# Designed miniproteins, single chains, continued (4), part 109

Each design is a single chain, and the fold is of that chain. pLDDT is the mean over its residues in the fold that is shown.

## One batch from the design tools (miniprotein)

Design m15788
Fold by ESMFold2-Fast:
Structure m15788 (fold): chain A 100 residues (1-100)
Amino acid sequence: SVVEKIEALIEELKKKLKEVMKDKDLYEDIELSLDNLIKAIRYIFEKLKDKPEEALKKIRQLIKETFEQHIERAKEFGEEESAKLIEEALKKIEEVLEAA
């Protein structure tokens, strides 16, 4: 499913960020936010199971806002490699959503 593909990409991102992020407190904040994002995506998809277009629109907006916030924070902390990984993950997720 689209949700399973998005969850897999978020889990891959969390694993990569754990390896490259120097600021462990920032990593923990981002990890918690991404875990909450996965829960929110599942909730939206279940609640709007009969309206998949509306669900995908809401999920896309939520992912974009969450990822853009984390890109900005990573850059502010000098975590340039982490910011790039988050940007790359966002592009892959957007491709999955466009194919849905």
Scores: mean pLDDT 88

Design m15789
Fold by ESMFold2-Fast:
Structure m15789 (fold): chain A 100 residues (1-100)
Amino acid sequence: GEKEKIKEEFEKVQSQLDQFTKNILDTLKTLSIQSVEVDDAAQSVTVNFKNGVKATFTFKGNKVEVTVTYPNGGSGTETYPTKSTFSVFKVAIEYVYLSN
């Protein structure tokens, strides 16, 4: 199924995960994810949490811009250096989502 396919793709990219991406995956494993949305044109991954929080990860070269939006309409944006590509990151996020 899709879970087995994404697991195989994740296993191929595991060595390409930087510490930033690993920290995000560990955090997501502790949270209740409602849905994941991928936008290939924008190079972004949006994670919607069951508590109404939304996190959008937008890839810009060697950086990722993380925007967190809260149910009350408040938002914050931070930029982090990363060695993980958008393609590697989206596979990792989808794998965590489908595995929990």
Scores: mean pLDDT 85

Design m15790
Fold by ESMFold2-Fast:
Structure m15790 (fold): chain A 63 residues (1-63)
Amino acid sequence: MDAPPEVLESLARLAADPRTVELVARALATNDPAEAIALLRTLVTEHGVPEAVVQPLIDWLAS
């Protein structure tokens, strides 16, 4: 819940695309941070999202 501004900005960018917003919602609904991080990696490899866009989310979940 204490998401820094850079994480909120990344979420806003991902939420602009209907395909990525659904996957992000699943990752955030997951009760396991490790599984959420794995799903976010799929956004980079399968959906061509730049790593720089998802990296703040991965860092936040790893905290």
Scores: mean pLDDT 76

Design m15791
Fold by ESMFold2-Fast:
Structure m15791 (fold): chain A 66 residues (1-66)
Amino acid sequence: SSFERSKQGVADSVIRLGEEMGMTDLGKKYAQEILNAPTASELTAIALRFIGDLIDAELEKKKKEE
């Protein structure tokens, strides 16, 4: 279905972004949640949560580098 293809596309995108930012495990974790999303609204919520966690992780890395 078109929804299943959209979920795969978003999952592939979060894996790629996680890899590019050195957060491969985070990207893989969220890709799994995205593939299990039952609705487009839940898919969107998971994707937004991934972006928030990605930003938080990058800020934590910068704090540790002082």
Scores: mean pLDDT 82

Design m15792
Fold by ESMFold2-Fast:
Structure m15792 (fold): chain A 100 residues (1-100)
Amino acid sequence: SKEELEEEKRKLEKELERLRAEGASKSEIARVLLKLADIYRKLGKYEEAKEYYEEALKLFEEAGDKAGQAITLGALAVLYFEQGKLEESRKYLEQMYNIP
């Protein structure tokens, strides 16, 4: 339900605040950002979802976390596909395929 998504969002936002305060790894912070982006996407808040996905991607790239990069690029492709933005969706799938 929308109420369950809003509650999960609040819990993830508090977890993010805690992880940042504790100096958690970039990959750990990025995983929470990815989960937050998924919730925002499910709520139809595509601009906020995009911002969280992009921040997660940057942190996974800085950490050298190739699995995290692939998951996030796939999620960005889904985000654009759901909006009918097929060219942008394809671009993210191509980036996912070409992770070194």
Scores: mean pLDDT 89

Design m15793
Fold by ESMFold2-Fast:
Parts: structure tokens; sequence; C-alpha cells
Structure m15793 (fold): chain A 81 residues (1-81)
């Protein structure tokens, strides 16, 4: 559970960074780097959750929320390209 929580927090931080860069007009390079970092941590969280079905249900809402935020950040980054 700690490993899943750490991965979720890392993904959340990276998503928030991408969102902040999009609002503030950061470079596409920095935005894409933050998006890629978020994808890596989110993938790690999902894989860790799959190993513990009981814990997977507990963290699913946070993971789903991060996936939605990440998708929106990706869509906005594509519009800037």
Amino acid sequence: SQEIEDAILAAEGAVARAEGLLIQGGSLEDIRKAIDEAKDYLEKAKKLAEKNPEEAEKYKPQIDSLEERLKRAEERAEELA
C-alpha cells in the first residue's frame, strides 16, 4: 500500500506540474516531460494495485481521477503543438 500511495503521489505531482505549465504558458518540452513522468508513475501505481486486489479497489478512484486529469493535459498539450 505504501508503494502504491508513493506512486500515486508522484503521479499527482507530475500531473499538477503539467497543468500548472499549461496555465502559465510553459514550454511544450517541459509540459511533455511532466506528462511523460505522470504516465510512468500512474502506470507503476496501476501495476502495483493489480498485485493487491483488496487495495486496488481502495486506490481506484484516485487512479481514475489522475487518468482523467492526465488525458485532459495531453489534449491541451496537443492543441499547443
Scores: mean pLDDT 85

Design m15794
Fold by ESMFold2-Fast:
Structure m15794 (fold): chain A 72 residues (1-72)
Amino acid sequence: DLEEIKKRLLDPSADGDELEAEVKATPEMTEEMLREVQVELEAKKLGVPKEEVRKRLEELEREAARREAEAR
């Protein structure tokens, strides 16, 4: 969840101080950055490349959109 993504952002291999300052300065960019981090975390958990995780998310979004249209 969001807390798990935030924990990844606190990874010592990343410049946490600079990252946090940028996030505060650019709120819209924050959402995109968190999305990218989520994709990377999921790729590591599944043991697949980042691109494959992105494809899976697109599939899920497509299914959700279909269900929403169908729910009328």
Scores: mean pLDDT 61

Design m15795
Fold by ESMFold2-Fast:
Order: structure tokens, then sequence, then C-alpha cells
Structure m15795 (fold): chain A 90 residues (1-90)
């Protein structure tokens, strides 16, 4: 079983907070593509991606929404409460 390395997940989560919206979008899209391979580390991406739903860049917001949809299939117990908690800010 080939799991996505935790180091790669850590780097992707770091890129979600980049000053460059293109890097934030690419990181979110990458997380969406590899969501099923993240396993337990998927939980670490949820809060940063929820924050990006209110990002200034529309492409980043869209990529974050798509990534959260894929993560909801893997860790719904983390994604659903996080989205509910963030709803007042959306």
Amino acid sequence: EIKVPSELVEKLVELLTSDDPAEREKAARTIALIASGLGEDAKRAVEPLVALLTDDDEAVRRAAAEALEELRKVVPEVVEPALAAAAPAL
C-alpha cells in the first residue's frame, strides 16, 4: 500500500498559506487529487482548506472547495464539523 508521505502533506499544507495565490491554488488542487492517499494526514489539511474558502482569490476558493469535497469522502467526521464551524464566516 503506497501512502502519500507525511512530509509531502506537511509541505502542501504550508503552501496553502503561501503569499502567492497560484501556489495556494496548486496546493489545494494537488490535495484534491491525492485525497484518498492521505489517510490520517488528511485531517491536517482540513482547517487550512476551510480558511481558503474565504480567500481573496476566486480560483483559490474554488480549488479549496473541490479539495474539501474530496476530503469529505475520506474523513467526513473532520470535514463536516469544520465546515459547520466556519459557516458564520462564509
Scores: mean pLDDT 79

Design m15796
Fold by ESMFold2-Fast:
Structure m15796 (fold): chain A 65 residues (1-65)
Amino acid sequence: SLSPVQLAVGRHELAEAGRAALAAGAPEAEVRDVIDRAFELLSQGRTREARELVHAFLRRYGAPE
């Protein structure tokens, strides 16, 4: 499991990624789904998979990494 500090940092990074995806034109529903999935992965300690999911999504819409 992640520490509370690591979870808080992860939540902040996911919020920033969500804003970047929305700014790049990603649909709000897709952004919400990806962020929810990424947070579930973080909660399971699957940090690498969460990051890979978010990076792939951002890249798909031409948003910065």
Scores: mean pLDDT 79

Design m15797
Fold by ESMFold2-Fast:
Structure m15797 (fold): chain A 69 residues (1-69)
Amino acid sequence: ASADEIAEAIVTNTGLPLETAREIAEVVLSRPEDTPVEAIADEIVRRTGLPRQTALKAAQLAKILRRLG
C-alpha cells in the first residue's frame, strides 16, 4: 500500500488528523519491514506526542497494510 492509502486507513480507524496519519505512514515505510511494532510506536510517540497505545495501534495497522500491498 502507498503512504496515502496507509494514512487514510489510520484516519478511518483512529480518528487522527490526516497530516499526523501521513507522518505515521512515512515512519513505517522508512524502516525495514521486519522492524518491531514497538520500535515504530516509540518513534511515533517521539515525533507526534501521541499516547503510546494509540501509536501502537497505528503502527500495527500500517505494518499490516504495507504487507498486503
Scores: mean pLDDT 83

Design m15798
Fold by ESMFold2-Fast:
Structure m15798 (fold): chain A 84 residues (1-84)
Amino acid sequence: EAEELAKSEDEEKIKEALKLLEERLGEAFKKKDWEGVAEVLEIIKEVVRSLKKLGLLSEEEAEEGLKKLEEQIKKARELAEKLK
């Protein structure tokens, strides 16, 4: 559901996706579910791409946001591996 909303061309649906993703991210952090954290951050990357496509983010803003998300995803996956 959140993934489909994140790919939407509708700003209101994208805002709904962000709210759902923020709640999922908080829940995953609370449970120390680092794999779940990485999954939520991957969907947030889709939100950034959709916002760029709609002209709500500049190319530079989108690139910077995606780089930061990639670093966070990498760290979350490394933490998930350490806990196995």
Scores: mean pLDDT 78

Design m15799
Fold by ESMFold2-Fast:
Structure m15799 (fold): chain A 101 residues (1-101)
Amino acid sequence: SMEQYQQLAQLTKQQFQELLAELKKNHPDATESIKLIEQIIALLEQAIKTGDFESALEQISKLVEEAVRKLREQGLHKLAAELEMIMGSMETSYRAMLVAD
């Protein structure tokens, strides 16, 4: 249902916001990664508003791949892994909801 997609997006948004706060606090020099995660959060907010979750997930997936690459280049491997886990969890849950009618 639309409500389930909105709940998933809201939960995922909160997880990205927590990761962003940690990144800003401990690694403020990771400016490109910070910008990419802020863009991911904005896309989730737009998806919650419009209900277009499939298009948002495709765009978010690309931004996550870029952010993970940049974090790894900076030696922030744990934050990169956390970002991948958040995205993987969201995508798995979304696809499960699609299969359930």
Scores: mean pLDDT 86

Design m15800
Fold by ESMFold2-Fast:
Structure m15800 (fold): chain A 55 residues (1-55)
Amino acid sequence: SSSQQQQAKQLWQQITDLNQQMLDGIDRGEVSPEQLAATQAQMAALHQQLRQLLA
């Protein structure tokens, strides 16, 4: 459905944005191990939602 496609795009955009934020943070030397772990957990949750949506 169009709604499902829009949700998939939104989830993928969130993943892309988190990846970009992490890259920018690394470039600035501002990423702590705690922030890395939190971001990895968020990405894992978004990937799971995307997989379930597309299944």
Scores: mean pLDDT 85

Design m15801
Fold by ESMFold2-Fast:
Structure m15801 (fold): chain A 61 residues (1-61)
Amino acid sequence: KLDEITRLLEGLAAAIAAGDEAAAEEYERQLLSLGLSETDVAMARRLLAAGHDPEAVARGL
């Protein structure tokens, strides 16, 4: 699960950097489907938008 979460967070980070809201929403939906809480997804989004490493964010969840 951790490797899959990390890959989705990498995709989310790329979508945020590109300004692709539709792609970002799709990655957030996939993270929720893996059993992450809405709070965890919101925290991950904030950290990724601030430039934190996706792998480090995944390890903190």
Scores: mean pLDDT 82

Design m15802
Fold by ESMFold2-Fast:
Structure m15802 (fold): chain A 64 residues (1-64)
Amino acid sequence: SEDELYRKALELARQGLRAIEQGDRERGRQLFIEAVKLGNQLSEEKQREFEAEVERMIAERQRR
């Protein structure tokens, strides 16, 4: 389902951020690429939600 793809894409983005924080930038990059590929399969509305949530996650981690 689209909701399953959305959740999977967000989880890959979270894993990517975690990998970068652990110093594994190559793994983080690969996880983000995978997240974006899944995100591109979503409707325009869900893709906007995905982009907004990823932006929020990045901003939150940068403020730590």
Scores: mean pLDDT 81

Design m15803
Fold by ESMFold2-Fast:
Structure m15803 (fold): chain A 65 residues (1-65)
Amino acid sequence: MSVEEAVKKIEEILKKDPNNLDEISLELVKFYKENGLEAAAEVLEELSKKYPFLKPAAESVKESL
């Protein structure tokens, strides 16, 4: 799965239920296991541009790089 595909999938989850953090976390963990930490950080950074509440999570992952 590409970064763009992962972003779109998580955006669909957020549009249906912004509080469905468990499903969002599961998709991010799957993406991380398949593509690594840098790719997962990029997904979170792209999402944080549209969803500011994800910015702290994106910054936390970047600090772990």
Scores: mean pLDDT 76

Design m15804
Fold by ESMFold2-Fast:
Structure m15804 (fold): chain A 76 residues (1-76)
Amino acid sequence: AEARALELGKKADEALQAGDWEAFRKYLEEAGATGTPLGQIVALSGYALLAKKEGKDAEAAKYYAEAKALAERMAA
């Protein structure tokens, strides 16, 4: 599950580099669906980038805060 989340994060990054926002969103959705903390962090971080791109700064800040809190819990 963690390995799957990591692979989806890599695919999302590749889609982002290619400018393929549809593929990026799809891989974020799949990462979140893995049910793993890593997958959720990938999804939340990506949704923050999408929200920022759309000018939704408050939503982006919320997603970043959620991803940061989850990452800190995993690092403990």
Scores: mean pLDDT 81

Design m15805
Fold by ESMFold2-Fast:
Structure m15805 (fold): chain A 61 residues (1-61)
Amino acid sequence: MAALREQARLMVDSLLSQGYSKEEALEIIETAARRVSAEHPERRAHLDQLVALARQILDQL
């Protein structure tokens, strides 16, 4: 749980520091998670949690 939240935070921080908007950052994360879960269905639950955490972090900024 803690490691997944830290991963989400680092992804958000990286995208925002590159000049992406909150909406663009979330879309990039969601798109990447969807592609990985399509190839690795066993990882879907963890990727869904990662996206949810990224959304929560963006909402607090």
Scores: mean pLDDT 81

Design m15806
Fold by ESMFold2-Fast:
Structure m15806 (fold): chain A 85 residues (1-85)
Amino acid sequence: SLLEEAIQHFLEGVRALKAGDRDAAAEHFRKAAELSPNPVFQKFLEALARAIEAGRVDEVLGILEAWLETSPNPELQEALREALA
């Protein structure tokens, strides 16, 4: 599904961000936003990409860690925890 592809790009973006590849992270978050059928998730991903492009990487990582704690999807929560490790 488009949502599954969006989540895949989101997780790849998180891994790229943790590896220090800011350009790849922003690109993955933008692709995830384009594929997302959820307008709230789309806006969230667009905001993360903009923050990374502005050099606010530590702030983005903090937001992702906080969001992990509130995720209603256990599978996504586990995948995000692994990507943030």
Scores: mean pLDDT 80

Design m15807
Fold by ESMFold2-Fast:
Structure m15807 (fold): chain A 93 residues (1-93)
Amino acid sequence: SADEGAAENLRLAAELAREGHVYTAMQVAKASLRASGLPEAAELATKAVENARKGDYEKAAEYFRQMADAAEKQGHPLVAEALRELADAVRKA
């Protein structure tokens, strides 16, 4: 499904972030969210990238948690779980 595909791509993004490829991870996440019909979440991903570029990884992770909450409320629990995994990976980068 589209949600399963998005969740897999978001988990790949989390793995990339753990490997130190934080900006690439965020771009993968943004593209996956746009492709899955979640453009509002993709805009929050843009704000996350901006904060990470400033060195504020905690604020960047907060935006991914906000995206997870929004995805869950819209009926995308698999995407929400994967976004929370990505938020944790970004915070620890």
Scores: mean pLDDT 82

Design m15808
Fold by ESMFold2-Fast:
Structure m15808 (fold): chain A 88 residues (1-88)
Amino acid sequence: SMEEKLREIVEKAIEEVRPYAQELHETSKAPKEELIKKALEKLLEVAEELIENTPELTEEEKKKLIEEIKRLVEEQIRANLEAIRRRL
């Protein structure tokens, strides 16, 4: 299903972004909110590349998956910012 394909792409993107997120956490003195946002933006970039390079997907399916991932990433950025603000 499209939902299963979305899950697999997100899981692969998370694995690829993990070293990048860890390096940001170790090297950057930026606020945690900004680091989370940068990690999620990188996740979107990697996920879009994975979708574009999946030969089993039609062009319409690729567009729908990219739009859904963009929505999920924007939602997650908002949720993480709210959670951090509640703890401050």
Scores: mean pLDDT 76

Design m15809
Fold by ESMFold2-Fast:
Structure m15809 (fold): chain A 77 residues (1-77)
Amino acid sequence: MSLEEIKAVLKKLGLSEEEIEKLLELKKQGMPLLDLQLIASLLALGFSFEEALEIASLPEEEREEFLKKLEEEIEKK
């Protein structure tokens, strides 16, 4: 995905300019796109950058369980 497409998606999710810049730095450092998308989604949900990084660093099974719980909470709103 191009940098322009990534910035457009992040702005649409309601991320701040500083949060977008931090995500672009992570992309430049070689972070996988899937992990970047997860961090962006967590930031959009009101998590801090540090919390989002910790969640993205969880083992696959624990990450999947966390995302399932988040989806259930979103459905209640």
Scores: mean pLDDT 73

Design m15810
Fold by ESMFold2-Fast:
Structure m15810 (fold): chain A 80 residues (1-80)
Amino acid sequence: SNKEIYEKAIEVLKKLAEEHPEYRDVLNYLIDLIKKAYEEGKSVEEIWGELIHYLRQLPYEARPVAEKALREIDKIVEEA
């Protein structure tokens, strides 16, 4: 279900924020984007372009952790 996908995605992002506290603000912003999409009845696929746009605006140092986050989310969606 969409709820299970969003719950798993948020848990992955929270775990990454604990493992990478220096990028906590980046990961929390991704959590907020995902929560807002769920509240608006949107799928992760519908907001994927917005997630990629955010990633491309990040400093190069923050991109690897954001890319890892998006890869884990993509895997959750594919396994649903």
Scores: mean pLDDT 82

Design m15811
Fold by ESMFold2-Fast:
Structure m15811 (fold): chain A 79 residues (1-79)
Amino acid sequence: EAAEAALAAVDILLENVRKGLLTPQEVRDGADYAVRLAEQDPSALPAVVAGLREIGKLGTPEQQKAFDEAVARAEAALA
């Protein structure tokens, strides 16, 4: 379901960022995709936000900005 898919997307994104397999654009697209899936099942939003914050610590400045924007969007959906 959407919550399980959103959490799986975050896990895949984290692993790929750690391995250096993604371009900055792919990182941004992946983060946005995970947030969009979580918006369909709000129960997943807190875990998605936590995961994106962890990934953001590992990224370049451009990737960190993309994660911050995705986190802000997810937090807005929780409010």
Scores: mean pLDDT 73

Design m15812
Fold by ESMFold2-Fast:
Structure m15812 (fold): chain A 99 residues (1-99)
Amino acid sequence: EEEIEKRYKEFVERLNELLKKAGLPTLDESDSERVKALVLIDIIRFLVPFLKNYENYEEIMDILKNIKDPVEALKKIFQKMSDEEFEKLFEVVERYLKL
């Protein structure tokens, strides 16, 4: 559970750093956790073509299709990733933002 919470927070923080470097608006700390989670889910959906080789790809896709709580869904998605797979998300985002 602590590791899942850590990955969620790390993803928000590192995404905001990349958005700031690209000159784009960051996720506001005043935004509700639900709103932030919905934006992050849309980003994960955009990255789906790059997730096909992930060990738990089918489980991640099932979570994305059956979202009840967006914050819980994101935490579960990150739990299904290895450390290497989690790091690869940021490499794809950096390439997209031309960083």
Scores: mean pLDDT 77

Design m15813
Fold by ESMFold2-Fast:
Structure m15813 (fold): chain A 80 residues (1-80)
Amino acid sequence: SPIEKLKKLRELVKKLYEETGDETFKIIAEKLDKLIELMKTLSEEEQEELLNEALEQVLEVMKELNAPEEYIKEVEKLLE
C-alpha cells in the first residue's frame, strides 16, 4: 500500500540520519511522519500521488547530499 511504502521510506531516512548525523534527514523523517498521518485521511489515488511526490523529493535530496548508494537504490525500488 502507499502508506506502507511511505513508512519504509521514513525508516530508510531515519537510518540514514543515524549513520550520517545530518540533521536534514531528521527533519525529513519528521515531515514524513506528518505525511503518514495525513495520508490516513485520503483516498488511495491521492495517497499514491503524495507517495510518488515524497519519494522523488527525498531521492533528489539524497543525491544532492551524496547519500550511500544502497539508500538511493532502496528509494528507487519504492518508485517501481
Scores: mean pLDDT 85

Design m15814
Fold by ESMFold2-Fast:
Structure m15814 (fold): chain A 56 residues (1-56)
Amino acid sequence: SAYDEALRAVAREAQEEMERKLKEKGATSQDEIDKIFAEVGERARRRVAELRAELA
């Protein structure tokens, strides 16, 4: 379904964004890693909520 496809896209984009940001920072602290994960996770969660309201 369109909803399931959109959810998979959000998960894929979140994973790619996390990997890209970690790569851009290179060797970094656990605090910076946690910050990236929290930020990307929050954005993905908000997007899923929007999709659920519109498509599900």
Scores: mean pLDDT 80

Design m15815
Fold by ESMFold2-Fast:
Structure m15815 (fold): chain A 90 residues (1-90)
Amino acid sequence: SSVDSLIRVLEKAAELARSEDPFDREVALTLAQIAVAIGLKEAERRGDKEKAETFQKAGDLVAEANASEDPEEIVRLLRQAAELLRKYKA
């Protein structure tokens, strides 16, 4: 499903965020933002209010990660975002 793909993107972003290279962390945050934006748009288009609220919450976690300079905090927040979406995994 599309949600399964988005979860995989968030998990890969968390993996990249563990890199000591600031460029890898930037890529991770960009991928996470795109994944959440796609999921939110799809949920809103389908009128799925609960799913949209979950993607909004995931987006808040990604925004917190983007504001952080701590790689471990970034990883934790991105993994929390992925976990929120797992209830929609088929």
Scores: mean pLDDT 83

Design m15816
Fold by ESMFold2-Fast:
Structure m15816 (fold): chain A 94 residues (1-94)
Amino acid sequence: METEPKKISKEEAEKFYEIVKKYRELGDKLRQLVREGKPVTDEIRELAKEAAELQKEFFEFADKYGLPVSLIRDILLGKMTDEELKEFLEKLVE
C-alpha cells in the first residue's frame, strides 16, 4: 500500500473523476433495474460489463498514481461523495 499518492495533472484528475462518475452511474442504473424486478436482459448484462471495464480503468489509474487502498474502498462502497472525491483529486493536482 502506497503511503503518499503521486501528484497528477489536472487532465488526469478529471479523467479519473469521470471514470468513477461513470462507474457510479452504471451501478445506480443496475440497482434501479434490479429493484424494478425487470428480467435479466442483454441491457443489464451490457451495463455490468461496462461497469467492470470502468472498474479496471480506475484500479489501473490508482495503481499508476499510488492512490491509497482506503480511497478505492470508499469509492467502491459509495462512502465518498462527488464533492469529497473532487476535493481529494484537487489536492493531488500539480
Scores: mean pLDDT 73

Design m15817
Fold by ESMFold2-Fast:
Structure m15817 (fold): chain A 97 residues (1-97)
Amino acid sequence: SSSVVTALEFNKLGVELFKLGKYDEAVNAYQRAIEIRKKELPPDHPNLAASYNNLGNALFSQGKYDEAVKAYEEALKINPDFKKARDNLEAAKAAQE
């Protein structure tokens, strides 16, 4: 659907904003991608897990470690073998301590 294309566009925007260090704007873009993907995709779709992992990365870069942990946990609930999200979750938990 057109909404799936829009979700991909928001995800790409988030990646670009993240590279520029615009973490607040990246978080907003990834949240918009997640909202659209939750409506358009099955709950176990890999693209939804990837969006949560990207959201976690942006939140981690803001120092929002509790929120980053929750985002990575959502990615792992969707894709339990998502090694990158697991490694990121371990780093975020370590940053809380």
Scores: mean pLDDT 86

Design m15818
Fold by ESMFold2-Fast:
Structure m15818 (fold): chain A 70 residues (1-70)
Amino acid sequence: LSHLTPEQQRELREALRKARQAESEGNLDEAVKYLVDAAKRLGLTPEELRELARQAGFSDEVIEAAEKAL
C-alpha cells in the first residue's frame, strides 16, 4: 500500500473500522463515504482501495461503489 506515515496508517485503520461498522449496520452509503474520504485524503489509488477493502472484508457492492466514487 502507499508509503504512509504511522499517523496516516492509524487514520486509515480508524476509517476502515468506521466503514466496517457502517456496513454491518446496513448503512452502505456511509461505509462507501468513509472509504472514499480516507482514500482521497491519503492519496490511495482505486486499485489500492480495492485491495485494502477486500482484505478488510467489505462486500463487493461496497468495494465497487467506493471505486466508482473515487
Scores: mean pLDDT 81

Design m15819
Fold by ESMFold2-Fast:
Parts: sequence; structure tokens; C-alpha cells
Structure m15819 (fold): chain A 87 residues (1-87)
Amino acid sequence: SEAEKAKQAAYDVVSQATSLSDADSSRELAAAVGKFNQKAEEYKKGDEKESKDGIIAAAKELTDFANKVTAEVQARLESRRAAELAA
């Protein structure tokens, strides 16, 4: 339940970040999702508590990465807007 909620939250953040990103950032996000999905598969095979804690940590890492991508896109847009106003 907690692991599924963390996974869904991470997917939602990645989806939003992907919609705002370019092709290169989208590939990086897809790679991060692939790594996370591999961790989620391990949840089904290992010790439940340790796997759950690991999946929650991996979901947080994925969410932090997606938020970083979004922040970088926003910073780029702000820099462009500032340059247009300065011209």
C-alpha cells in the first residue's frame, strides 16, 4: 500500500516533468523510470519490509530527479524571458 502510493506519486511527478521536458530530458526520465521499475520487481521477490523501504527510497529519488528536471526547465525559461526583456 505505502510502496504502491509512493510509486504512483513518483509516476505522476515524472509524467508532469516529461510533459515539460525536451527529448534528451525525456530519455533521462525514461531511464530513471526503468531503474525504478526494476527495483519494484525486486519488491515481489525479496524480504517485504526491506524491499518496501527500498522502493519508497527509490521512489523519493525518482521524484527528486523529476523535480530537478522541472526546476532546470523553469530556470531556462526564466533566463530566456529575462534576456528578451533586456533586449
Scores: mean pLDDT 76

Design m15820
Fold by ESMFold2-Fast:
Structure m15820 (fold): chain A 75 residues (1-75)
Amino acid sequence: GARATVTLSNGAVAEFPSERGAVAAAVAGAKEGLAATITFESAESARRAGDLANRFSSARAEVRGNEVVVTPVAG
């Protein structure tokens, strides 16, 4: 998997060794009402991560080049 950096809207930053780990962290944040930006080294990794994140009902993902913006879905 591609290394990624997740930045939450509360200022928390963490690095993950995989797309799945980064998406899991961003989606967990979304369940708590936090938006996240995931930064990848490639646009292809960002697109796969965005597709994965959009499979979760608690989050909506938008792909912007090599970044994925994950926004909480109000439930």
Scores: mean pLDDT 83

Design m15821
Fold by ESMFold2-Fast:
Structure m15821 (fold): chain A 103 residues (1-103)
Amino acid sequence: SAEDLANEAIKLLFEGKYEEALKVARQAYELDPYNALTYGVYLVAEGAVKLKNGDESGRETIALGIAALSIGGYGRVAQLLADKFDIRPPDSSTLLPPPEILL
């Protein structure tokens, strides 16, 4: 299933096998592209590969994946991945626009 593939990709991410994780995460995303788990894990894997290859924009891509997981109800997975990549998970203050944009 797409969820089984996403869970395998998460395992590969924790093992440091980022290219393999990206391949599996892409398969999960293609099977269920509207699932926060598959989309979030795909973004984390893509960002991890970028970061491994010296592209610092990978950190922003990982952060977006963690945010997608957290918002989608996968907060525990998001926290574990944030800890692994040393990225602060989004909180309500980080997600809120400045007051001048709210009105």
Scores: mean pLDDT 80

Design m15822
Fold by ESMFold2-Fast:
Structure m15822 (fold): chain A 75 residues (1-75)
Amino acid sequence: SAEEEERRRALGREIVRLLEKGFYEAYQKAGLSNEQLLEEARDRMGLPEEEIEEIERLLNSPNEEDRYRGALMVV
């Protein structure tokens, strides 16, 4: 049913949110700055500059959900 499908989608969204938040909090507990996370994305992961710019935008967002997404992109 549509209601069952929406419940599954809602659960999936919540799981992703908890994972993103968990990684962000782990980085904060480790004392990693946004600058250090961006350095990791460049040096360890070899991400293209377009993706680095998106991560920087997300990590510096006033929206907590954006910061969580940015942190997950550096995993």
Scores: mean pLDDT 82

